# Ledger of designs, part 37: designed miniproteins, single chains, continued (5)

Each design is a single chain, and the fold is of that chain. pLDDT is the mean over its residues in the fold that is shown.

## One batch from the design tools (miniprotein)

Design m17346
Fold by ESMFold2-Fast:
Structure m17346 (fold): chain A 91 residues (1-91)
Amino acid sequence: MTPESLEAAERYRAEMERLLEEGLSEGEAFAVFATRNALDLLAAQDAEAAKAWARRLLEYLDENEENMNESERKAAELIREYIREKLAELA
């Protein structure tokens, strides 16, 4: 395992533990982490495509918030926060 792979695995573990402690289900916690990873991967390949996808995802989350349960709303808020930070990085 490379040092970078180990660092990524440690971040994943710490983040999953935090999300579960905040009351997210394992599925919601994984969805948050998977979305962050997908955004990071896309941004590494095409920053403009990543910005476009991130903005569209924010619109989707806003439109569907009323149909979410409490765990899903917490996951959506964490995704929004990460998108906001990522868009600031890519500006």
Scores: mean pLDDT 77

Design m17347
Fold by ESMFold2-Fast:
Structure m17347 (fold): chain A 58 residues (1-58)
Amino acid sequence: SFLSDEEYEAEIARLEAEIARLRAAYAADPSEEKRRALLEAEIRLGVVQLQRAVQKVT
């Protein structure tokens, strides 16, 4: 899907904030569920960053 640079920046910022929150939650009370949520958010950030990078090169 095609997103604008502004939309990509907003999504990346949102995911970074979510990852920070999830890291804090995991540090305070570790669980497999929290570990998976953190991993899923980190993978999603990587995918969004890759999609933005690919869209910028033509």
Scores: mean pLDDT 83

Design m17348
Fold by ESMFold2-Fast:
Structure m17348 (fold): chain A 84 residues (1-84)
Amino acid sequence: KLAKLEEVAEKIMELGDTNGDGKVTGAEIEQALLKLGVKKDIAQLIGTMAQGLSSDGTVTKEELVRILSMLPEEVQEELLKTVK
């Protein structure tokens, strides 16, 4: 599962990191997940977690993988089914 969550994080970074600084905001994460076909409620949850768990409102790929790994098992499975 961890390797698959890392793949999801990579796709979020590719879509959300529009300025190439290696960091994404909660809003960028939410928008990237919506583009990847993730449900609005799950996309909003992950974006909100990233904003709340970061000191400056931005997260790196490694931090995003940690956030995704903290999600309930059912939400992780939904992400892995949606983001291929």
Scores: mean pLDDT 78

Design m17349
Fold by ESMFold2-Fast:
Structure m17349 (fold): chain A 60 residues (1-60)
Amino acid sequence: SAMQSNRVNQATFLIDDTVNDGVRNGLSVDQIVERVRDILQQYGVPQDVTDLFLQSVRLS
């Protein structure tokens, strides 16, 4: 549980940076979503949880 919480926090910071970088570089929402999905997958987040997260953070 503590290990999962630390992983989620690290992923959140990396995701924020990735979204900002993608927006600055003119990437589409789909491209940014794929980058974020890859990060979450690397951190062991299930696909369904990843989809819910992406909906909640307003990447559009």
Scores: mean pLDDT 71

Design m17350
Fold by ESMFold2-Fast:
Structure m17350 (fold): chain A 74 residues (1-74)
Amino acid sequence: LTLPALADAEKRIALYEGLLKKDPNNAEAWYLLGRAYAGAGDLERAIAAYEKALELDPNNEKAREELARVRAAL
């Protein structure tokens, strides 16, 4: 896919995956990875990433909101 929005999502996925290989307990990186997956239309992986972000940081209100939105879209 060559659309700028999808290309940006794929680039962000690769970037955050790289960060998480170095620090898998980075809640913010999991949240951002979830947003990148949602932007790419991969809702199942977005849900998994948001759930991981909330396991590490249960006070992330944005992750809770986006998880609920993505679950409703499935």
Scores: mean pLDDT 80

Design m17351
Fold by ESMFold2-Fast:
Structure m17351 (fold): chain A 116 residues (1-116)
Amino acid sequence: SPLEEAVIETLKEMAKLLLEGKPFDEIVEHFEKRRAELLAQVTDPAERAAVETIGDLLIGAFRAIHALRKKPVEEAIEGLKRLGDALVEQLRAMGRPKVAEAFKKIVDEIIEKLKE
């Protein structure tokens, strides 16, 4: 889906900023800009609602990731695994398996970075 592809590219960009240690506010600003650009291209009301719902889930997940990364490493890893599994299941249930796969890869990369 062109929608899933656009969301996946936004996720990759957000993950890159997060792993580079950019301020969380910059990650949120980048996300909001990309969501606005995507919504400007979507005319179907159901797809607009999907963009907004998926966007809210993803920014909420990144806020949770940001909070978890401040915890001791073992607590952070366990929290990230649980968050990743829960959001992957939710995204698949919403019919967005490619977004779910991309998000899973990002969570796994963040966990590996924490083990360094």
Scores: mean pLDDT 86

Design m17352
Fold by ESMFold2-Fast:
Structure m17352 (fold): chain A 80 residues (1-80)
Amino acid sequence: SPEIQALLAETQRLAAEAAKTQSPAAWRAVISAVDQLIAALEQQASQETDPEVKKLLQHAIDQLRQERAQLRAQLAALEA
């Protein structure tokens, strides 16, 4: 969807900025964007009737949840 594509583009922009600045605030912005992207994909998955597409959406959500956990661990290390 255009909304999910926009959220993905914004997440990538924020991630590039965080990698460049190494700011804890910038990494928190990335985590927030990932949370929004997960929520949007979960909403799409709940409305999806094609089981193959639903499975692909669930895999994408699972990958983003894993990435979010890694980002949270990196942020915790930066703030220690």
Scores: mean pLDDT 86

Design m17353
Fold by ESMFold2-Fast:
Structure m17353 (fold): chain A 55 residues (1-55)
Amino acid sequence: SLEEEREKLLKELKEAAEEVDRLARDPSATPEEVQEAVEKLRELYFKLKEVEKKL
């Protein structure tokens, strides 16, 4: 259901945000790794907004 998809995306968004925070604090992380994690977070956010439009 759309409600289940929304709950899954919210969980994935939280995990992606935590990964961005982890990489931003990791001195061994490359700028490319941080950018990739940020882009994944953005993609999940837009997917969530599309699901919310259908609810």
Scores: mean pLDDT 84

Design m17354
Fold by ESMFold2-Fast:
Structure m17354 (fold): chain A 60 residues (1-60)
Amino acid sequence: MEERVALLVEGLADQAVAVRAGGEDLGTVTPESSRAEREALARRIVEAEAAGQEVLLSAP
């Protein structure tokens, strides 16, 4: 879990990304977002994946 969260935080660094899973908006980050905001979004992504939900990444 934590290793995947760290990889997702790195993958979201300096990017503007909107994330959906299971028909819900999980959140959006931009290059101006804090590390804590990216970590929170990454944790929601990992939880959605663990629940068997398809995670969709798009431009905001």
Scores: mean pLDDT 76

Design m17355
Fold by ESMFold2-Fast:
Structure m17355 (fold): chain A 87 residues (1-87)
Amino acid sequence: MELSAEELEHFKEHTKELIKILKENIEKLIEQAKKEGLPEEEIEKFKKEAEELLKGIEENKENLEKVKELFDKLNELASELIEKIYG
């Protein structure tokens, strides 16, 4: 998962689009969690943490290391919720 120089340029160029896709995926995941009957407090906790991470990515979109760190944390958070939904 190492980015080449060309991949780095593409990543920077498409960071805004990536954020949009991440927001849409998180929204869908929240909807799925609600449909599967997860506790509202757990869904709200995920939503709050995900929104904070997304805000961090948006505010740091030119800092690749920070974006990667926050993206990894967001992906871990989403994976934990997915595991709770699907087992």
Scores: mean pLDDT 77

Design m17356
Fold by ESMFold2-Fast:
Structure m17356 (fold): chain A 77 residues (1-77)
Amino acid sequence: SEDELFKKGEEYFNKGEYLNALKVYLELLKKFPNTKRKEKIAEYIYKVAQVFRSRNLYGVAQQYLDLLKKLFPDSPL
């Protein structure tokens, strides 16, 4: 279900497994394109980018920001 996918993504994020969390959220967006959780997923991707920026991993951070822009072009993030 949509709720199970969202919860699974949050569990991966809380473990620091950002790539696994991203894969689950991308699957959620693919299966539920009209999800009310789009804003939450955008915030999530932005948080991952900030984590990598804080570690001076600017290339990885930029990849997450580019993905954010591609998936949520109307988001202010």
Scores: mean pLDDT 83

Design m17357
Fold by ESMFold2-Fast:
Structure m17357 (fold): chain A 94 residues (1-94)
Amino acid sequence: LSKEELEELAEAAKAKLAEDPDNVSALATLGETYYALKKYEEAIEYYKKLLELVPDAESAPEFLRKMAEALKKLGKEEEAEKLLKKAEELEAKL
């Protein structure tokens, strides 16, 4: 996807969130799209909201790992390691 296509995808997902703030699909799209745009702080905010809504979902470890990767891009290694540990703990329960 081009930068323009990623920005259009983000706008569409934001419109869905305006209608339904708990739309987990839209939150996942925004996290991925902002990560691809190298807007890591925004990506982390959307992943945090997603994990608040579905903390014990089968996909929760995946989103914790994605959030950790964004934190590593921001130089927040210690915070990233804590999330990776949490992902490992959740995977042990699944």
Scores: mean pLDDT 82

Design m17358
Fold by ESMFold2-Fast:
Structure m17358 (fold): chain A 80 residues (1-80)
Amino acid sequence: MEELLERGKKGDVEAIDELIERAKTSKDPEEQLAAVKALGEIAKKTGDKRAIEALQDFAVNSKDEKVRKEAEKMLKEILK
């Protein structure tokens, strides 16, 4: 997770796509939450559209309340 975050902050598209995949497919709510946080940090630093779109999707459609709230929080920090 940490390695993907650092790579994503440097503009590694494959790392961003991997984080989106982990956030979508992980059955572990803590891993989903960690991936959403990483996408938020990447979007905040780079403005990457894929990361922002993924956060918007998680804020609306995630079944886990903590994941939804984290995505909303990250979007407020990026877009405000």
Scores: mean pLDDT 81

Design m17359
Fold by ESMFold2-Fast:
Structure m17359 (fold): chain A 69 residues (1-69)
Amino acid sequence: MVKGKVIKIEGTLAEIDLGKDQVRVGDLVYKNGKLIGAVVEVTDDKAIVQLPRPDLVKVGDILEIKPFE
C-alpha cells in the first residue's frame, strides 16, 4: 500500500507524487476505500493514473495505491 498526493489532473489522467514510494503499472487506485482508477505510467517519483471519473478527484487529494494482486 502506497499513498500519493494528486499534483495535477489533465482530462482523465492524474499525476500523483509518490515521494520515495514506488508503484507499478496496473496497480489499483482507491479514494476512501473505493476503486477509482489504475496506474498507467510510472516515472522516477511520480505515477500517472487513469481516472474514468476525474470529477471525483481534486488536486491535493491523497489516494491509496495497491498492487493489482
Scores: mean pLDDT 80

Design m17360
Fold by ESMFold2-Fast:
Structure m17360 (fold): chain A 98 residues (1-98)
Amino acid sequence: SVLELLSKYVKKLSPEEQELFTLAQALLEAGRLEEARELYQRLLEEGSRVARALGYFGLGEIALKQGDIETAKEYYRKALEILPEFEAARLRLKELEE
């Protein structure tokens, strides 16, 4: 699943980045989208290269939950610009593109 594909990148994060990402994922699953958005944006502003890719991926997941497919695709493309090998983002784009 997507969580399994994310796990290898989460392991590359600092402890602080892992805490931010884990909380953001929990908020996303709880439907607390604005709180999740703030944490993903912090990963973009404060984080490492891997954290920034995961931040963009999370913003894409928020856009999907809001039904904004085009914004979601743009965020997944941004994640792939940072990590071209990012399978989770590539899988999401494949699911959204014919």
Scores: mean pLDDT 88

Design m17361
Fold by ESMFold2-Fast:
Structure m17361 (fold): chain A 89 residues (1-89)
Amino acid sequence: SKVEEAYKEAALYLEKAREYLKLAEKYKKEGNPKYKEYAEKAIEYAEKAIELAKVVLKESKTEAGKKLAEEIIKEAEEIIKKAKELLEK
């Protein structure tokens, strides 16, 4: 279904966001200015994950599906917050 496809895409974008946040944190600790590019990528993929997860939340007919979407949104929002903090300091 479109809901299952949106969930799979949201999960993949969330994985990419996690990976880029980890790279941003690593490179910032090493003093490498490339951390900015990775932090921006983490935000980009996390925002894409949130958009797709909101589709799942709206269109899912099951509590389990809605809960999975809410978990993606929460984690993606945390990634965005952490990535923005890296860019500010």
Scores: mean pLDDT 89

Design m17362
Fold by ESMFold2-Fast:
Structure m17362 (fold): chain A 85 residues (1-85)
Amino acid sequence: MVEELKEKLEKLTAEELAAAKTEEEKEAVRYIAEAYLAALDGDAEKAREYLEKGIEAAKKAYPEEFDEEAAKKLLEKLVAFAESL
């Protein structure tokens, strides 16, 4: 399961990076991908750190469309998932 999820994450990350138009968008994609990889490894601390950085990059990339509550909820879910492994 974890190996399959990592493979899917790598594919999605490559697709998102190809679709990204700005360096801030690419930075957000990279940090979010690293956060998910850390979570799949059970590293809750790194998952939190990388996702917080990814959220900040996403705020800079999409300031008009950024949803703070959705970002907070995603962070809590990802950390809880990593801690459950």
Scores: mean pLDDT 79

Design m17363
Fold by ESMFold2-Fast:
Structure m17363 (fold): chain A 60 residues (1-60)
Amino acid sequence: SALALAAEAELAEAEADRARFEELVKQGVPPDEAARQLGYASAAEFERALAAAREALRSL
């Protein structure tokens, strides 16, 4: 469905952001600063957003 396709696209983008976040942290960037570079207020908010995207796709 269009909803499933949209949710999958959002999850793919969130997973790409996670890979970038992990790379920044490995380079010595503090987690909250890495999250802010990706448009999130904090690392905790970033983790919640990713979890929400995964759950949204799972519930379709």
Scores: mean pLDDT 79

Design m17364
Fold by ESMFold2-Fast:
Structure m17364 (fold): chain A 62 residues (1-62)
Amino acid sequence: SLEEKFREEVKKLKEEGKITDEQYKLFNSPEFKRIVDDYKAGIISEEEARKRYKELLEKIMK
């Protein structure tokens, strides 16, 4: 699923040392849940979901 792909990408970032354990935990946020829920409900496309996911990661990594 798209959710599993996003979770795998974030896990790889943590393993590569690109994000901290705390940033990894912050990824599992209401914002992430909203992206997944909106995609599953057909409110947003996969492309829009990936865009919002990248924007969320950028915010967490700052």
Scores: mean pLDDT 80

Design m17365
Fold by ESMFold2-Fast:
Structure m17365 (fold): chain A 68 residues (1-68)
Amino acid sequence: MREELAELARQLSDAAKTALGKAYQAAVDGNVEEARKYFERALELAPPEVQPRLRELGDKMIAEAEKK
């Protein structure tokens, strides 16, 4: 997942990368609400070809955060 996140980040704008990084940090901290908010922002800023992979990653991050 970390390697997958880094690879996706290289295909994103700086704004989208910042939002994705904040979403990941919030998920690690167990803050589901913040993780979802920043992930949705990153998804909106991402190119259409990256959105399916980014959505899958986001769903995994939120699911893991909710388990804690």
Scores: mean pLDDT 75

Design m17366
Fold by ESMFold2-Fast:
Structure m17366 (fold): chain A 99 residues (1-99)
Amino acid sequence: SMAEELEKKRKAEEEKRLADVMLPEFKRLQAEMEKRVKAAVEAGEDERVTRMKLAAELQKRLDQLRLALRTNSPDLPSDEEVAEARRKESEENQAKILG
């Protein structure tokens, strides 16, 4: 049905928006991981082992953040639904000013 196809599109858009929110934080964590790897190598630690441990830790953190966002975020309304809600609010505000 068209409803099932619309739900799939909404889910794909939601995942893309979640990725966009998390991308700056992911880049920051990745840069911090590189600094920690360099420090560990200078201290005589194995680079590959250190990278694997830090990558696994960061992946768990990202998975936890994604889960928290999905469970706490309400389903994002469509752009059309947001526009419609804004129109109704604008009409109500005008009615309050005029009445």
Scores: mean pLDDT 68

Design m17367
Fold by ESMFold2-Fast:
Structure m17367 (fold): chain A 87 residues (1-87)
Amino acid sequence: TAADLERLAEALREELRRLGVSDEQAEAALASAAELARLMSTFSAEQRAAILNRLSAEVARLGPRNQALRDWLGAVATAMVAGLAAA
């Protein structure tokens, strides 16, 4: 549902805030795969793994077979890989 996608987006915002990312920058990253990729390239491998693990855990709680949640998680993972390749 839209509410489940918003829960997942909020989980990403919380992880980004923990890493010192501003609310403005976090919203830019949620709106743009390129901005998310750029931001992810500034983090350590451990920080990226922590974000992905947190989001994967949220998908597992909300519905691991929910295609929309899996597609969104896949998009975030793809942006992380793109950021690494660009660095």
Scores: mean pLDDT 78

Design m17368
Fold by ESMFold2-Fast:
Structure m17368 (fold): chain A 55 residues (1-55)
Amino acid sequence: SRVEEAKARLEEILNSDLSVEEKEKEILRIWTQLSDEEAEALKPLIEEIGKKLRE
């Protein structure tokens, strides 16, 4: 599903060697490609990733 694909992509970004700024940019890009329903499903994961990036 698109939600599962987006989740896998978000996990890939989190575990990548990209800078915090590049990770935030890629996460925003994924977010803008999601439908409202897909965004609701992924919102908790995106918030968790955002917290980890701010550490």
Scores: mean pLDDT 77

Design m17369
Fold by ESMFold2-Fast:
Structure m17369 (fold): chain A 82 residues (1-82)
Amino acid sequence: SVEEKAKELLKEIEELLERLEEAIREGKLEEARKILEKLEELLEELKKIEKELSKEMQLELTKAQMRVIAAKVDLELAERKA
């Protein structure tokens, strides 16, 4: 189902976000950049089915998008400091 696919993608996004945050904290900026690229790909997959999702799942997608934006800013700041 679309909801099941969305839940699977959101779970993978959550796991990658945790790894991204850890990589940034540890100064592994090249690894962090690769994780961010994969996160952006998964978000694009979710966006393709966004209009078919329940309002609850659309809110979860929005929350995930905001977290990725925050992590991207953190990574860019860390890269400029390095």
Scores: mean pLDDT 85

Design m17370
Fold by ESMFold2-Fast:
Order: structure tokens, then sequence, then C-alpha cells
Structure m17370 (fold): chain A 75 residues (1-75)
């Protein structure tokens, strides 16, 4: 489904940004916050799988990506 593909793509984007933060030598507290957001994104996808609601999963993951981008801009 399009929503499942979008949810997976958004998680891949979060994962790539977390990897970039680690590679750039970002502070441990920023990395921890980024890893928490990635974990929450994975939980949102898991909930979507159980509920059979990938639209909800994609919306939640998109919010986690927005929070991560804000964290990076403020770091």
Amino acid sequence: SADLEKAQQLIDEIDALVAQLIASGASPDVILQAEVLLGLARISLGVGKVAKDYEFAAEQIEKQLEQLKKLIEEA
C-alpha cells in the first residue's frame, strides 16, 4: 500500500539522519534524542501493522521526522 511505502520511506529518512548525526560527531545527548525518535517511529509502524492502519503510522512517523529535523536545526 502507498501508506506502508510512505511509512517505510520516512523511517529510512530518520535512520539516515541519525546515521549522519553519529558520523558528524554530534553530542551524545543529541544522538540519544535522535535514536529515541527513530525508536518511536519504529513503534508507530508496529502499531500500524497491528491496527492495519498505515495512514496513521505514516502520519505519526512524519511528526517524528519533523521533531528530528527541528532537533538538528537547534543543535
Scores: mean pLDDT 88

Design m17371
Fold by ESMFold2-Fast:
Structure m17371 (fold): chain A 60 residues (1-60)
Amino acid sequence: SHEEAIKELEELLKRIESLSPELEPLAETVRFLLERLKQEPVTEADRILLEQIKEEIERA
């Protein structure tokens, strides 16, 4: 679960970076989450944010 969340965030970051410079604020959010999750456990808030990020990418 923790490793899976990190992998999903890394894949999402690659997708965001390939899409548009306008999504840079979203990319910064993903980078922040990745840095935190390498040091701390995944929380419910992190799972909600991950879901929201996925939806924003799909709408872009």
Scores: mean pLDDT 76

Design m17372
Fold by ESMFold2-Fast:
Structure m17372 (fold): chain A 91 residues (1-91)
Amino acid sequence: HMVELTPEQREAVRFAAATIRAVGALYELELDVKQGKASPELKAAIEAIKNGEKITPEQREALLNYARERFGLTDEEIAALEKIIDEMEKK
C-alpha cells in the first residue's frame, strides 16, 4: 500500500514527475522540429539548446507557450522545463 511521505519527500517526487514530463515534452518537440511541424523560431530555439547555446527571451517564451498548447503542460511542468533549459545553457 501507499507509504506516507514527508512533505519534503512529496515535493521531491512531484519535482521528479514534473521533470520526467518536461523531458518527454522536449523530446516530442524535437520530433516536431524534425518533422517540419514547428515554426522556424521554435526550430532555432531547439537547435540552440541542443548546442548548449543561450536562447533569446522571445525564443524561450515561444517554446514554453508551444509546450503548454501542444502537450498540455501544467505551470509546475513548465517550471521544470525552464530549469532544464537553464541547465543546458550553463555550458
Scores: mean pLDDT 78

Design m17373
Fold by ESMFold2-Fast:
Structure m17373 (fold): chain A 90 residues (1-90)
Amino acid sequence: MREALEKGAEAELKMLETLSLDDRKTLVRTQAAISRELFKEKAPDLAAEMEALADQAVAALEAGDTEKAMALIREFLDKRIEGLLYLEKL
């Protein structure tokens, strides 16, 4: 499970590098909304932390700080992996 999720996250990061700024912001916002719905009941603290990371990533993209934005997106994806593994154990 973890290895497959990590490979998926790496693929998402590589795809994100090929997208326009507007598409990157849209994808980050969409993933944040999906994650909020998925985690809000069983892992509300994780849901809030992921939402904050997504907001910071979008702000960094709008400021032109691509390196900071990509680091924040990676942290978001890492937390999504931990959340999915937690839900699998329930």
Scores: mean pLDDT 83

Design m17374
Fold by ESMFold2-Fast:
Structure m17374 (fold): chain A 71 residues (1-71)
Amino acid sequence: MSAEEAKEKASELGKEGAEAAKKGDIETARQYLKELEELARESKDPDAKGAALAAIGEVKRAIEEAEKKLK
C-alpha cells in the first residue's frame, strides 16, 4: 500500500481501537492493536511507520486507562 494509505489505515485502526477500549471491549481493542503492530512491522516508509507507532500508543493508552478504571 502507499504511505498515504498506510497513514489513513493507522488513523482508522487507532480510532477504532481507542473507542473499543473506552467501551470496555478490551479484546476488540487488543485486536486493533495487533493489526497496528503488523502495519508498523510491514511498513518500510518512515512516515507510515511513525503513524502506525503513534496509533499504537493511542490504543495502548486507551487500554491502560480502561483497565485502571476497572481495577
Scores: mean pLDDT 80

Design m17375
Fold by ESMFold2-Fast:
Structure m17375 (fold): chain A 73 residues (1-73)
Amino acid sequence: SLRDQVDSLISQGLSLGEAVRKLIEQTGQSLTLKDISRSGGEAVGMFTDLRKVEGVKVSGSEANPVDMEFSLA
């Protein structure tokens, strides 16, 4: 799963933001938080961290965090 790919990259020493950016670069596709989060609460935490990452563009609403989308800036 996409979550397992993110977890694998983090286990290699990448931060969550670096792992998500690398996965977007490797796939050439946007990621949504529902693809990588296990709950709405986890998705809100992930959004707060990922929106600070250089080279990543965020779209969507914090009112519906699981549908927030990340792409390359």
Scores: mean pLDDT 76

Design m17376
Fold by ESMFold2-Fast:
Structure m17376 (fold): chain A 63 residues (1-63)
Amino acid sequence: SEAERLYRQGLGAWTAGLLFGDESLIKKAVELFKESARKAEEAGDTKLAEKSRKLAEEAEKYL
């Protein structure tokens, strides 16, 4: 699904941001996780929406 694609892209950006200390990649991960959560909610995937929202909150702590 689109939400799953965005979630996976968010994980990639989050991982790279942490490995390289790149704040721009961490910010990108937050945006991707928030988009994933919204798309998951639109699709009725409440579990993916909550998971994506939680990761956005965790990633924001590193900014």
Scores: mean pLDDT 85

Design m17377
Fold by ESMFold2-Fast:
Structure m17377 (fold): chain A 65 residues (1-65)
Amino acid sequence: MKYLEEGKKLLKEGRIDEAIEKYEKAIEEDPNNAEAWRNLGLALIKAGRYGEAVGYFKKAQELEA
């Protein structure tokens, strides 16, 4: 939860790479946190890393049922 909120704040500040790092930490703490996978995908879109984002969105969808 804490890493997810930190990532959201960093993304709002335009600190995309740092937001990605926080979302990765959120996933390490809770791999079933669909919101963290989805937010990582969104951050990757903002970074121009579109192909990588697709995999993370798919994982989020699987976790949300």
Scores: mean pLDDT 82

Design m17378
Fold by ESMFold2-Fast:
Structure m17378 (fold): chain A 62 residues (1-62)
Amino acid sequence: SSSYQQSVLSSVSSILISVSNNDLDTAKTLLSQAYRADSEEAEKRGDLESAAKLRALAERFS
């Protein structure tokens, strides 16, 4: 959805700002949250394979 695309762009921008400030802990947390949000969106669409992969990535960064 268009709303989801805007959310993704916002998340990416926040992560990049954190990285540019050498705030790796914040960047890691934001990346984990972005993967969780993407996983939930995939689950809502019935894409269970992508959802599982994205959740695993989120947990690796949390």
Scores: mean pLDDT 76

Design m17379
Fold by ESMFold2-Fast:
Structure m17379 (fold): chain A 116 residues (1-116)
Amino acid sequence: MSLEEIDELADIVIDESKSPEERRKAAEKLLEVAENGSDEEIKHLAEGVAGIKLGEALKDPDPEVRRLAVLALGSLLKHKDILSEESIKRIKKLLEEALKDPDPEVREAAREALAK
């Protein structure tokens, strides 16, 4: 995936004018990048504006969008050796906030992400 496509997907995830289904699909593609992307793609998602937007997705009204964002952030932490200390700290803080999410599946995803 191109770095431009990652930025476009991050824009869709936080675009409240898009349907929940479109935001979920964008979040699923960002999760795929976090799990299977190149080092360049993973760093771009974690450390750039796209990473900030992925964090904003934790406030999405749809619990499935929030769950997918938590899973993507958790997958980024598996690559901590290529990430800045600032990005790692930010992602961990976002996952700790997700432990308090009203949805039990979002909380479970955050627990699994932090256990790794």
Scores: mean pLDDT 87

Design m17380
Fold by ESMFold2-Fast:
Structure m17380 (fold): chain A 55 residues (1-55)
Amino acid sequence: MDYKKLAEELEKKANELQGKGVRLLSLGREEEAMQYAKESKELGEKLKEVKEKAK
């Protein structure tokens, strides 16, 4: 179950980073918003790898 739990955690973190990016964009902090968007995308790719290992 570790991989399944890890997948859930990664999905939550990716969604949280995306939400922070949207908030930063609304505050005019575009460079930080783009950084959070990039990190969210990278976590999404890790999530795909973890899901493959989970089954």
Scores: mean pLDDT 78

